Designed miniproteins, single chains, continued (2). Designs and how they scored, part 67

Each design is a single chain, and the fold is of that chain. pLDDT is the mean over its residues in the fold that is shown.

## One batch from the design tools (miniprotein)

Design m6314
Fold by ESMFold2-Fast:
Structure m6314 (fold): chain A 73 residues (1-73)
Amino acid sequence: VAFSPDLGRAIRQALDDLGFDADTARRIGAVVATRLSQNQPVTGDALRAAIRSVVADDSRADAAVAAITAILS
C-alpha cells in the first residue's frame, strides 16, 4: 500500500472527526506515511506505539489506531 494524497486526506479527516487538532493529525499522518514508504509494519502494536509517541492519552491513541486500521483495510 502506497501513501497517496487520497489516503492522507482520509486519515486527516478521520482524525479531525475524532477531535484531534490539525497539528497532531498531521504528525500522525506523517508517521503512517513514513512507515508505509519504508515497508514497516502498520500492525496494531507497532502503529499504537508510533501514535503514542505523538498522543499521550491512551483512549485517544486507541481511537486513532482503530480509524487508521479501518482506512488501510
Scores: mean pLDDT 78

Design m6315
Fold by ESMFold2-Fast:
Structure m6315 (fold): chain A 98 residues (1-98)
Amino acid sequence: MEIKNPETEISGKVIVEVRGPGATAEKLQKALESVGAEVLSVAGLRDGVATAIAELKKPVKAEELIRAIAEAVGGPELEIVIRDESTGEVLAEARVRL
């Protein structure tokens, strides 16, 4: 697992994008709720892409959030991108290979 900015503390509204064969709206929502995020919207797209807008009212380390998503989604390869909702700035990203 390769994580960029793993120690970044994330709070507020974020956009989470997940790409991989196991990526579904339901799995992404479960992962986000497991770290205490309020899921504002979630969508699954064709071809193994899921996206969500979530609010983190308490700071969470990027590594913790990414690990929760990777564990819930699973699959042989996974790409995760976490962006600030207001600015679009990439706060953290990861590639997971199992």
Scores: mean pLDDT 80

Design m6316
Fold by ESMFold2-Fast:
Structure m6316 (fold): chain A 69 residues (1-69)
Amino acid sequence: SELEEAIEKLRKLPLSVLKEKIEKFFELLKNKEPLEKIFSVFPEEYQQPLLLLSTKFSSVEELLEALNS
């Protein structure tokens, strides 16, 4: 599934980097920043997976739990 593919792709990043970037991504989304600024947090190849995951999970903790399961 697209969700499983997105999770597996993000799991390839070091956990410390992943946590920092996910926290920043959700902060920018909550603050209603321009899409270009939001997407600049990750390399282009991770932007679509991260966008998909942000529509399924409402918090950093919920997303990190999914990535760790």
Scores: mean pLDDT 71

Design m6317
Fold by ESMFold2-Fast:
Structure m6317 (fold): chain A 72 residues (1-72)
Amino acid sequence: SMEEIEELLKKAEEYRRQTEELNRQALAEDEAGKKGSPKDQLLRTADLAVKAIGYAASATAYRQEAKKLLEE
């Protein structure tokens, strides 16, 4: 139904916003690491990037479900 499609797209948008926030945090950590070059900071940047990939995958999954309903 249209309501189901809207709900799936809303969930996808929420995960997309979380992905953007995590990517922004990763860029900030990377910039700080370039200044001071602490090894722990590079690890934090990598952790944030991995989390962002996870949230982006969730957003894609919800969009794929919405697409399936639209194609029916």
Scores: mean pLDDT 80

Design m6318
Fold by ESMFold2-Fast:
Structure m6318 (fold): chain A 56 residues (1-56)
Amino acid sequence: DVEGLGELGRTVREALSLDPEEAADLIKKKATEVLTPGQGEFAGKAVREAAERRAS
């Protein structure tokens, strides 16, 4: 089932034009809808950590 991953990928691309906090929230919400709540939490955390690494 590739459809959910395609939607998540599109959401990540859209999030690249947002502030890191907004991007993390958007990705977490979409990942929770498409995958599972646990995977949504993980995706949100990963985006925040990536943003912090870039800000370093």
Scores: mean pLDDT 71

Design m6319
Fold by ESMFold2-Fast:
Structure m6319 (fold): chain A 77 residues (1-77)
Amino acid sequence: MEKVREIFEKARKELEKNIDDKLKVTQIKGKALDEIYRILREELGDTPEARRRVMEAVLSFQEELDKYIEELRKKKK
């Protein structure tokens, strides 16, 4: 969990710095979600229950990053 939190926090800081670069925003989001997926899959394993939990968690993090990107864009003049 600590690694997932660190990745998420780093992604948020990078998004804040690069919000004007649409390509970089997409790359930062993609890399963060890929790393979170890999860590959660490693921690929870490959049972059907673990797979569902991993996917639900990744989707939740994607939603939070998308919301954060939207908030950063709203602050942009």
Scores: mean pLDDT 80

Design m6320
Fold by ESMFold2-Fast:
Formats: structure tokens, C-alpha cells, sequence
Structure m6320 (fold): chain A 76 residues (1-76)
């Protein structure tokens, strides 16, 4: 499951950033010199670094959808 893969990746990548996001939202950021996506889940921010072959806009859209699905799964 893509949702399970995302959850496992996020558990190791918790970050503290002054970024105004709602739960289930994602944003493209540069963190510690690395391009990636930040997600907010259950009041916590998580950073996932993007690979050099990934399109940032497509990756953001895909990961934002997966974050919404993860929030819905956690609410069950």
C-alpha cells in the first residue's frame, strides 16, 4: 500500500519548521539544502526529500493526495 509506505517514511523524517499548514496538507520546500515535500499529520511536520529524477510539482500533488488518504485512514 502506498499509504503504508508513506507512513513508514514519515516516522523517520519528523521535522520542526515554522510553516503554517493544516493536517493533510503538503508543500514543496527546501530544507537543509535539500528539495522535498513537507506534510502536516496530527499536528506534526514531516519532510520527504525528492529524488533527482522526480518532477517537484507532480510529486507534491501525489504526496498531498497520499497525505489526505493517510489522515482519513488514521481517523478510522
Amino acid sequence: SKVKQLKALLENNKVELDLDLADGEAELVVYDGKLGVVFKLDGKLYFLELGPAENPEEALEEYQQLAKELVEELAK
Scores: mean pLDDT 72

Design m6321
Fold by ESMFold2-Fast:
Structure m6321 (fold): chain A 84 residues (1-84)
Amino acid sequence: GAEAASESARQYARDAALRLGLSEEVAEKISEAAGEGARQGKDQSEASKLAMENARKAAEDLPERDRDFIATAASLGAYEGWKK
């Protein structure tokens, strides 16, 4: 459901940000945004989409490649987490 999607989106987005060498503070901010987006989703598809959009917005100051990597991770996390 939405809560599980939120938790998974936060974890995937945080891990992606840290793998890119971003600080813990930036990773946490992106993680929180991804989780908040996923939690607002009414279904698996919307949770995935909103996690992606919120993570991308939180990462707007980063290069496009890095934003896409983080947004994709957040989306996947929300999608997989919804099933739990």
Scores: mean pLDDT 88

Design m6322
Fold by ESMFold2-Fast:
Structure m6322 (fold): chain A 70 residues (1-70)
Amino acid sequence: EVVLSAEEKARMLEALEHIAKMHELIAKDPEVEEELTELAEAGDLEGALKLLKEREPEAYEHLLKALELL
């Protein structure tokens, strides 16, 4: 089994917190959530990121912070 260090666990928890905040912000706009789901199902990751940046910039910032921590 993969054992994470205390530092790695702290970083992962912080990343998960940012992901949770991103999800909370997206959930406030069902239209954006639906469009993101459609783009993700189509495999259009670039389109999904552009949509987040334009429609939910705060959620996009949380996603970037989560990616930096992972």
Scores: mean pLDDT 79

Design m6323
Fold by ESMFold2-Fast:
Structure m6323 (fold): chain A 85 residues (1-85)
Amino acid sequence: GVEQAVNTIYEQGKKYAELGKKLAEEDIEKAREYAGLAESYALTLRALGDKNPEVADLANEKAKEIEKMVEEVKKKIEAAEKERK
């Protein structure tokens, strides 16, 4: 059902956020791409919650978790850029 879709989208977003975090110091451009993909999955969760009130709380909470992970990746990228020559 819709709850399974929320969980699947969340796992994909989480995966991309983790990849972005891993690459933030090694490949800043690739890390930005993965962070952007994770952010797009968070937006998809928000939209799914808007269309399906019965899963809105679940979808919004999972989107919030991905948004938090994306923010951490962006901060790590910014720190890595400042440490570069």
Scores: mean pLDDT 86

Design m6324
Fold by ESMFold2-Fast:
Structure m6324 (fold): chain A 57 residues (1-57)
Amino acid sequence: MSELARELMDAGAAFLAAATRLSIAKKTGAPQSEIDRLQKELDEAQRRADEAAARLA
């Protein structure tokens, strides 16, 4: 129980950090390769957050 709660919190924090980095990269005109990499990181963080949330539900 506590481990799943901690994993959800960590996954949520990672997701927000990845989303913020992607947003900044798009706004600052980063190269498409950088945006693509950050998008993949965001997708991975989202997947992990969804998995953690599903395990807690």
Scores: mean pLDDT 80

Design m6325
Fold by ESMFold2-Fast:
Structure m6325 (fold): chain A 83 residues (1-83)
Amino acid sequence: SREKERQELIERLKELLKRLVEYMKEKGFPEEIIKEVEEVFKEAIERIEAGEDPKEVLAEFLERLQEILEKATGKTFTLDPVV
């Protein structure tokens, strides 16, 4: 069902955020950048929970996450979808 798929996606995003934050801390990313990443994930999760189209939310989410990481590192990134 759409609800089951939505819940599975939310759980995967929460797991990804936890792993990504741990990775960023290990690599010495600034706390300000880590907070920006956490906020982008929080916004995406809240929008999906509110019933927005997951495909549209994920597309915007990936673009914003890529911009934050490129700004933080000065490198171009290609992000693969997790779901």
Scores: mean pLDDT 79

Design m6326
Fold by ESMFold2-Fast:
Structure m6326 (fold): chain A 87 residues (1-87)
Amino acid sequence: MEALREGIFEDPALKELYEEAVRESVELGPEEARKRAEERLAELRARGLAAIAAGEGGSQSGLDGSLLTLELIYGLGIEEGEKLYKE
């Protein structure tokens, strides 16, 4: 998990997303938490594509990279929460 080096978890936004995914997975169950994460990622992709089309900045490769990072953070948080939910 080289993508989750200490420096990345020092980003408050990424840390908050991870902690939120853990909390939702514990409270709502991992299936519901995954559904919510997928909905958020789909909404972010749609907004990002609209911004690119409007010339407001960014690139599709940059958007894809950012969404992949968020997907990894959500996935890891949901997995950790699933372990806690089962305990």
Scores: mean pLDDT 72

Design m6327
Fold by ESMFold2-Fast:
Structure m6327 (fold): chain A 77 residues (1-77)
Amino acid sequence: SEKIKEIEELLKDFAERVIQALKNGTITKEEAKKLLDEFAEKVREWARKNYSPEEFAEIEKIIDEIRKQALEEIDKL
């Protein structure tokens, strides 16, 4: 649970930085979406190797929810 919480915090921090870069005009919406997709895939591959199937399923739901929220925020900008 503690390690899963660390992953959630890592994902949220990354999404926040990407959204902030978009708001500041440092990156495009296309680049922002690409960065989120690439990071999500890296986290999924890492989690698949290091966690049980049950824990991985929980992590995958967290990845999907954070990605969904970030993409919705990007589309509003």
Scores: mean pLDDT 86

Design m6328
Fold by ESMFold2-Fast:
Structure m6328 (fold): chain A 81 residues (1-81)
Amino acid sequence: MDLKAIQREVAKILAERLEMDLGKFLLAVHEIARIAMETDDLEEFEKRIRELLTSLNAKGDIEKAAREVAEKAFEIREKSK
């Protein structure tokens, strides 16, 4: 699995969709990539991302960002199996 590819695409989506402190942004990128490695269910993964982004006080369309991140991370993960 290409963890760096997941981190890169997550960072791109979060930077485009949300406004966050740099430290919280980097934490979110790292945590989302970690969650992608542990979760086999897309809907559960999206929910965990939404909860994480909300806890970090991300500003913007959290629901859309979580959906796009979840779909893209799973796409990369499945291609790497």
Scores: mean pLDDT 82

Design m6329
Fold by ESMFold2-Fast:
Structure m6329 (fold): chain A 90 residues (1-90)
Amino acid sequence: MKSVADLSEEEQQEWIDRTVSDLAALLAIPDEPHLADALAAALPTLQKALAGAPAAKERLLAALRALLATITDPEKQALLSAFIAQLEAA
């Protein structure tokens, strides 16, 4: 996967928007039995992509927190909250 640090500011924003849209689509699936597994699989890929790109990481975290505020399912809220915390800690 190409590093986000190697992208222009415009390309970084496009990557963030796409990543948030993909996660929003995943969270919108009713009764997704593998949601936790899908998030766990995405985490190391996103951490690797964001290596050396602190500004892009902060922008992604802000967008994910905004997404979290729209989630009404408490199980999905807990999973996305944990995902955000793990991504922030890396």
Scores: mean pLDDT 80

Design m6330
Fold by ESMFold2-Fast:
Structure m6330 (fold): chain A 89 residues (1-89)
Amino acid sequence: MKELAEKILEDLRKGWEERFPLTPEAQAILDEADAEIKKIMEEYENKLKQATSPEEKRRIEQEYVRKLIATVLDAIGRLLELEFRRRKE
């Protein structure tokens, strides 16, 4: 999970940098996403420590995978909105 979260953020940053300059505003969006993912991963680890059954662990993993996906999609949406605003100027 931690390695997957780090990989997703690295791939997002690289994918953006290959197409567009990394502006201070884009950097802020990526930094906010990194902070949120770190928070989600800390909550995930804490909940896993409390889980007593394989079924409960599976439910926790599914919940946190959804949270990670939502965080990444939000960051992508914010980056695209930033680019659309820049292009209209």
Scores: mean pLDDT 78

Design m6331
Fold by ESMFold2-Fast:
Structure m6331 (fold): chain A 57 residues (1-57)
Amino acid sequence: SAQEAGEAAGRAALAGDPEAAGRAIEKSGNVSFERGKELAARSADHAGAMAAINAAA
């Protein structure tokens, strides 16, 4: 799904691999690479916030 692709791309972006992040979204959603990078950046922010919350528990 687009959400699963976004989460995977966000994780890749957090790991410092923006190319893998962009490719994951491009491959799954028929969206442009530029739009994919935007979605990946947004997913990375969300994933980082969730990781911080879980670590604090």
Scores: mean pLDDT 60

Design m6332
Fold by ESMFold2-Fast:
Structure m6332 (fold): chain A 81 residues (1-81)
Amino acid sequence: MLSEEERKKRAENLIKWAEEQLKKYLPLLPEDVAKELKERFEKEKKRIEELIKNNAPTEELDKEADRLLQIVLEAQRLAAA
């Protein structure tokens, strides 16, 4: 089992990675699309941070992490088109 500290560190690393990916891809997208994806990312980031702060179940954290990953993948796909 991961420690509480290790779970927080992994979630922080995921958020940081996703932020770096979006900084790369969002400038390649139309302004309205980039704004929508950025707003979705910020909401998901805040949700993950709240789950960590409240020591929520790992399953809930994993679901929100998956949503964050989907935002990055969507931005990547749109930037490649």
Scores: mean pLDDT 80

Design m6333
Fold by ESMFold2-Fast:
Structure m6333 (fold): chain A 109 residues (1-109)
Amino acid sequence: MKKAAVIGGDTPAARRIRERLEAEGYEVEFVPLPDASGKYTPISARDLARRLAEKGYDLIVATSAGPIGLEVARAAKEAGVPTIVYARSEEDRQRALEAGADEVVSETE
């Protein structure tokens, strides 16, 4: 059974991609970020991505192309796990692709 982890995951776009992934046979798990107040670091994002790869997740989804989401995408690519990153702008889309995201989804839906 294919497994997907969604990092963050309270956006309409995140819920829509979960429904699409479940229809394709993925088991989807939401992994909350600890908080947005600066207690979550890029090092923590990298460690999280590596742990998800070790648990056998076939896909990692970052709900933002912010610094944490981009670091998760980069770490997941290095760990050999495909990534989807949510982008709120064309600039965020480019940053997500440069970080190694396999697919970028617009959050404007």
Scores: mean pLDDT 72

Design m6334
Fold by ESMFold2-Fast:
Structure m6334 (fold): chain A 91 residues (1-91)
Amino acid sequence: DDAKKAEDDRLDNFKRMAPQIREELRRERERLRGLPETPLREQALRAADSAIGHLDNLLATTDREEIRQHFDELLSHGQQLSGLLTRLEAE
């Protein structure tokens, strides 16, 4: 099943890259803290903190189904954070 293989490959690659993604999110969080205090900034900070938490949980687990769930949650949070960052840059 090509679709299942593509999903499994994405999960394996994501877990391998998770420490780097975590550091990038940490740096982005510090950048956000330097911006003016707005409701959008606070939402972006909360989204970044949630994503970091899911990455920490992903790094602590070896269960493939848990890795899949954390990946799906991080993808959702990443999309939300990306939208918030775009709105912050427009200000």
Scores: mean pLDDT 76

Design m6335
Fold by ESMFold2-Fast:
Structure m6335 (fold): chain A 64 residues (1-64)
Amino acid sequence: AAEQKAVNYLVAGRILLAAGDYEGAVESFKKAAELGDKQAYNYMAEAYERLGKTEEAEKWRKKA
């Protein structure tokens, strides 16, 4: 199901975030969000903050 695919991207993004691959984490969370997982918005915001992109992070937090 599409929901399971979104969850897989969310999990992959969290692993990349923990490993310090913030750009890879953003890409995985972006795919999860595109598949309808709204929890990805908060993780996307955190990954952008880790990249120093505070304005982008706030945009994604407002969507969550």
Scores: mean pLDDT 80

Design m6336
Fold by ESMFold2-Fast:
Structure m6336 (fold): chain A 95 residues (1-95)
Amino acid sequence: MLSEEEIRLEAEKLYKEFMDKVDALVQAIKNKAPQEEIDKLMKEAVETAKNALERLRQLDPELAELFRDSVLLYMRHLAEKYPEFEPLLKAVEEL
């Protein structure tokens, strides 16, 4: 059985993987990358968030909801500055 500490380390790893995808998307937007590249990175970010939430919900449902709330708060902040994040915010809200 995974310990509480091991579950927290898994959550931290999954959060970092999601943040790395979001950072790549921010850089693509700043660099005025083609819409096709932005759409691809957005899809990858959504799948990463979905997989992370599915994993965490099996390990610790309460921690999964804290992860989701943290992601949504950050996504809302980014969507205010970058309208391109609106579809990602909507997709994550449905997870």
Scores: mean pLDDT 83

Design m6337
Fold by ESMFold2-Fast:
Structure m6337 (fold): chain A 63 residues (1-63)
Amino acid sequence: LNQCNLLGRQKFGNRLVDAQYFEGETTPQAISNLLSKALRQGYLVEALPNDNKTAGCVFLLEP
């Protein structure tokens, strides 16, 4: 698998909560919105590769 890494540095609301929330039935648009917001606010985010599936996970990475 290739590494897809979008990078800032911090966490949502001082905690790692939202990344786990995307383990359910999540639209690709919701994931894209999360990544955009995370980057804008300086969070570390790793997105899963494009697997042509709606459900996905976003990991908040620490340095």
Scores: mean pLDDT 43

Design m6338
Fold by ESMFold2-Fast:
Structure m6338 (fold): chain A 80 residues (1-80)
Amino acid sequence: SKETLVKFLIIAASGGLFVLERLMKKKGVPQEEIERFRKEAEEKIKEAERLLKEGKYDEAEKIALEALEEITAKEKEVLA
């Protein structure tokens, strides 16, 4: 179901952010940059969770995917 897909995407984004923060710290990324990225990603994850609770699955999917894409893009940047 779309609800299950959105739940999966939110879990994936949250887990990805947790791993990314640890990677950023290990790679010596400035703490201020880590905190800014975390806040922005957490706000998107929170918005996706809110939309999911409201039954707005299409909107929740879009925001969850945006969060996941930003997290994976940042991971690629940090690993370069």
Scores: mean pLDDT 89

Design m6339
Fold by ESMFold2-Fast:
Structure m6339 (fold): chain A 80 residues (1-80)
Amino acid sequence: SKVEELLKKADEYAKEMLEINKQMQAEEARLTEASAADPAASRAQGHAVRGQYLALGSEKATQAARYLLEARKLKEQEAK
């Protein structure tokens, strides 16, 4: 059904967001280890990496929410 297709798309975007978050966590861990050698450079890189991953994750979360809202609207129309 159309509702199932929309829910599947929402789930796919939610999974992409989780993968982006895992990649961010792994990169932050690597930068924490590297900071012992150059704290200033590591901090600057950390801010850049975090900003990039937060932007990507936010976009995926927004798309997931959009598809969930579409599915909810369609389900409510079918319930009438």
Scores: mean pLDDT 79

Design m6340
Fold by ESMFold2-Fast:
Structure m6340 (fold): chain A 99 residues (1-99)
Amino acid sequence: SEETKKEMEKGVKNAELGGKRAAEAKTASEAVGGALGAIGGGLSAALAGRKGGDKELAKESGKKAAEGARKGAEEAKTPLARRLAELAAKGAEAMGEAA
């Protein structure tokens, strides 16, 4: 549905923004905050697709969320931020595939 797509896009944008904040962080605390934002965005996108009841839509949702999180965190300089973004991406993909 259109509402499902809108929620998916919102989650992907939040994942990218979180990743960017982590990459730009000056402290470990800021990096963790950004990474948590990326994780939350990715999971939200995956869950939105899953609620649509369409197996293919759920898979696409998880994949797009994972790509968003990785893209946002691509320039992350701390190992912690990079690791958390990777975990968010894997979680989103697994959630999409499980639908």
Scores: mean pLDDT 70

Design m6341
Fold by ESMFold2-Fast:
Structure m6341 (fold): chain A 83 residues (1-83)
Amino acid sequence: DEEIKKLKEELKEKEKRLEELLEELQRAAERFEALLEEAKKDPSYREEMLRAMHETARLMLEVIKLLSEKKELEKKLKELEEK
């Protein structure tokens, strides 16, 4: 029961972090899209656009990693509940 409680708390933390990352990813993607349009008109925006693209990709990788960690925790929780 204590192990189940700890796993549920850890899952809630991962879910909250995932929501935060998804909001951050959305903002990064919007910034990248805006800079991409500016870079098409003015090459001086290209470096900032590339930085925004890199940040968006970094956040996507963090989301993927967190989803993987969440799946492992959900698997452990199911195994404990099937006792």
Scores: mean pLDDT 84

Design m6342
Fold by ESMFold2-Fast:
Structure m6342 (fold): chain A 90 residues (1-90)
Amino acid sequence: MEQLRREALERLQRGEEMSEEGREAIRALAEELIKKHNTEEARALAEANVLMYELIGKGLLSEEELRELSAIKDPKELLEKLKEIKKKAE
């Protein structure tokens, strides 16, 4: 499963559409992070991943924006940036 998670994240970074298996792997990763860490940071990372998938699915993220988002180390900062993109797009 680690290879699937890695490929899913690399596809996100390139703005490529993901398979259903890849989306399920990210959902499972998000649930695992919430369960294992049960921290505000883990929740922010999970929410950021879900929102990033939604924005990619709607075609609202460019390759440049995906690269910028992938450089963000703070899950809360990543989530806020994604929320800003969604707000501007809607």
Scores: mean pLDDT 68

Design m6343
Fold by ESMFold2-Fast:
Structure m6343 (fold): chain A 118 residues (1-118)
Amino acid sequence: MVKYDKLSDKEIEDLINRVKENRDSPDFPSILSATSLMLSMSERYDALAELYEWVGEWHAARGDFETAGQFFEFSGRLHLRLGDRERARRMYLRGAEQYRRAGDLEKAEELERRAREL
């Protein structure tokens, strides 16, 4: 669906900065979801992958390893969509490490398998 105009690099930077500025807000999940949708609809999967990698790092730093693993997995899927198999592999392995820290060994093994298939 191409109902959204392509976002400029400046508009994308401003949207990502708004997410980062609101990281401690109760509205953070809503702002992240809205921004993710806008980036996806504009097909800026590069910027979305970068945003999800940052969100994964932020959750990992806070000890939210399960959520960190999920966001690294999302970033890996976006890099794969972009044809960047090396970055996708790296993100899947980072996600697997976070899932292992969370005690979610099944998801860790799944992402390690996905990384090996790339």
Scores: mean pLDDT 87

Design m6344
Fold by ESMFold2-Fast:
Structure m6344 (fold): chain A 106 residues (1-106)
Amino acid sequence: SDIDQAMQIILDTKEKVERIRKEASSSDLPIVNKVLLALESSIERLRFAASKNTEVEMMQAILDSLANLEAALAEVEHSNAQQSFKNKVRGVLTDTKEKLEQILES
């Protein structure tokens, strides 16, 4: 799978979540910050895998990024955030998950 493509997908996702953050209420900020930290951790994980330049490590980094997205989605759904906020974040993270899964099937 292409690690550079996966990294670009996560970076684009981070920009979308940062736009959601600008519209977020103060009560939603803690959970949007947790999502941004999960995305940043995925970027660091993918960057590390790229430096190792092995197919196994790159594949594992994409799988780890998918696990981070699933964990972030669960935290959003179980949070006290507004439903409209949860719907926006779910849409963005689900789209990202589908794009990463497509790389793994390529």
Scores: mean pLDDT 86

Design m6345
Fold by ESMFold2-Fast:
Parts: C-alpha cells; structure tokens; sequence
Structure m6345 (fold): chain A 81 residues (1-81)
C-alpha cells in the first residue's frame, strides 16, 4: 500500500539521521572505533540506497548523505500528494 511505502521511506530517512548522530557523537568524544563503525554503517546504507560513487573523504560522505536525504524526502513528498 502507499502508506507502507511511505513508512519504509520514512524509516530509511530516520536511520540516516540516527547514523549521522552516531557519527557526530563519535567525533565529539574522540571515539575512533565508534567513528569507524558509524562510517561503515553509513557506507552500507548508501550502497543499499543505490549510491555507487566512491567516498574518498569527509566531504564526499556528507555530500552522499545529503543527496540521499533529499531524494528520500522528495519520494515521500510525491507519495503524499
């Protein structure tokens, strides 16, 4: 159903925000192992979302995440019309 499709996209969006929160918390605390885990989980999620471009640095990672958020928000908005 349309409602289920919207919920799945909203859950993916929520997961991106939760992973970014873990990423920033690890940076704030200087936790190198938590930082590595957060980056790897973000990379896996981006791959699941069809992101195929190489992420070489922090700027590439942030851009990929922002692009994914925008695309998910756009899909949710179109389905709610």
Amino acid sequence: SLENEIKELEEKLKRIYELMQKYFDALKNGDEEAFKKAVEEIRKLLKELGYTKEIKNYRDLVKAVMDAIVELQKKIRELKK
Scores: mean pLDDT 82

Design m6346
Fold by ESMFold2-Fast:
Structure m6346 (fold): chain A 86 residues (1-86)
Amino acid sequence: MEPDEGDREAAVELVKKAVEYTKEGNLKKGTLLATAAGILAVASQSEEAKEAVKHAIKGIDYAEKGNKEEAEKHYKLALEYAEKAE
């Protein structure tokens, strides 16, 4: 439960990979990586990491529904929050 910089860094890396796989059309891998990132973001207690994961999941949901434009907006937000999370 104590904050760990390693957990935050791992969550950021997994968000970036989740967005990359999802943009390539691999929604299954994107979802799995975003889920793993969510667990680490909660463990890290970083609000920016949690927001990054939230937007990654939203982007994947929009992509699954065929809304590529909204998915892209959420991918950009996910990456922006991931960068801010450190």
Scores: mean pLDDT 82

Design m6347
Fold by ESMFold2-Fast:
Structure m6347 (fold): chain A 66 residues (1-66)
Amino acid sequence: MEEKLRELEEEIERLRKEAEKELEEIYANNDLSEQEKERLEVIRDTALKLREIGLEIDLELELEKQ
């Protein structure tokens, strides 16, 4: 169980770090307006939160099986 918890925590952290780096690269490689940047950040943050919730639900279900 501890190993699965650690794996899921690492996955969540990895996704957050990757999303942050992706946005930084998009901003560096594209001439985006402030409005476009704001929209992309909101979309990315929302997508990450939804994915995190999904991972948390999966983890909770796995713990209930014990």
Scores: mean pLDDT 72

Design m6348
Fold by ESMFold2-Fast:
Structure m6348 (fold): chain A 88 residues (1-88)
Amino acid sequence: SELKHFKAGEVILKKGEVVPATYIVKSGEIQLVDSETGEVVATKGPGFVLNEGEVAKYDYVAKTDVTLEVTSFEDLVRRTLTEALDRV
């Protein structure tokens, strides 16, 4: 798994973006912001998950410094298939 770090105020995902990998919040807090009104609709902390392939319904903005665990399903599948089919 890869770790990604965001500083407070950084945009993690914008509304309408497809989530490129499964993101799990390991530390910090993320605000879900309505891009049309600027209203904070939710705040999410450690254990919150963004699933690969979902379309972002809100802007996801780091409220504090945030650490995400990144799991790419395609990379996991590719790695598993390479280990199984390429050698041994």
Scores: mean pLDDT 77

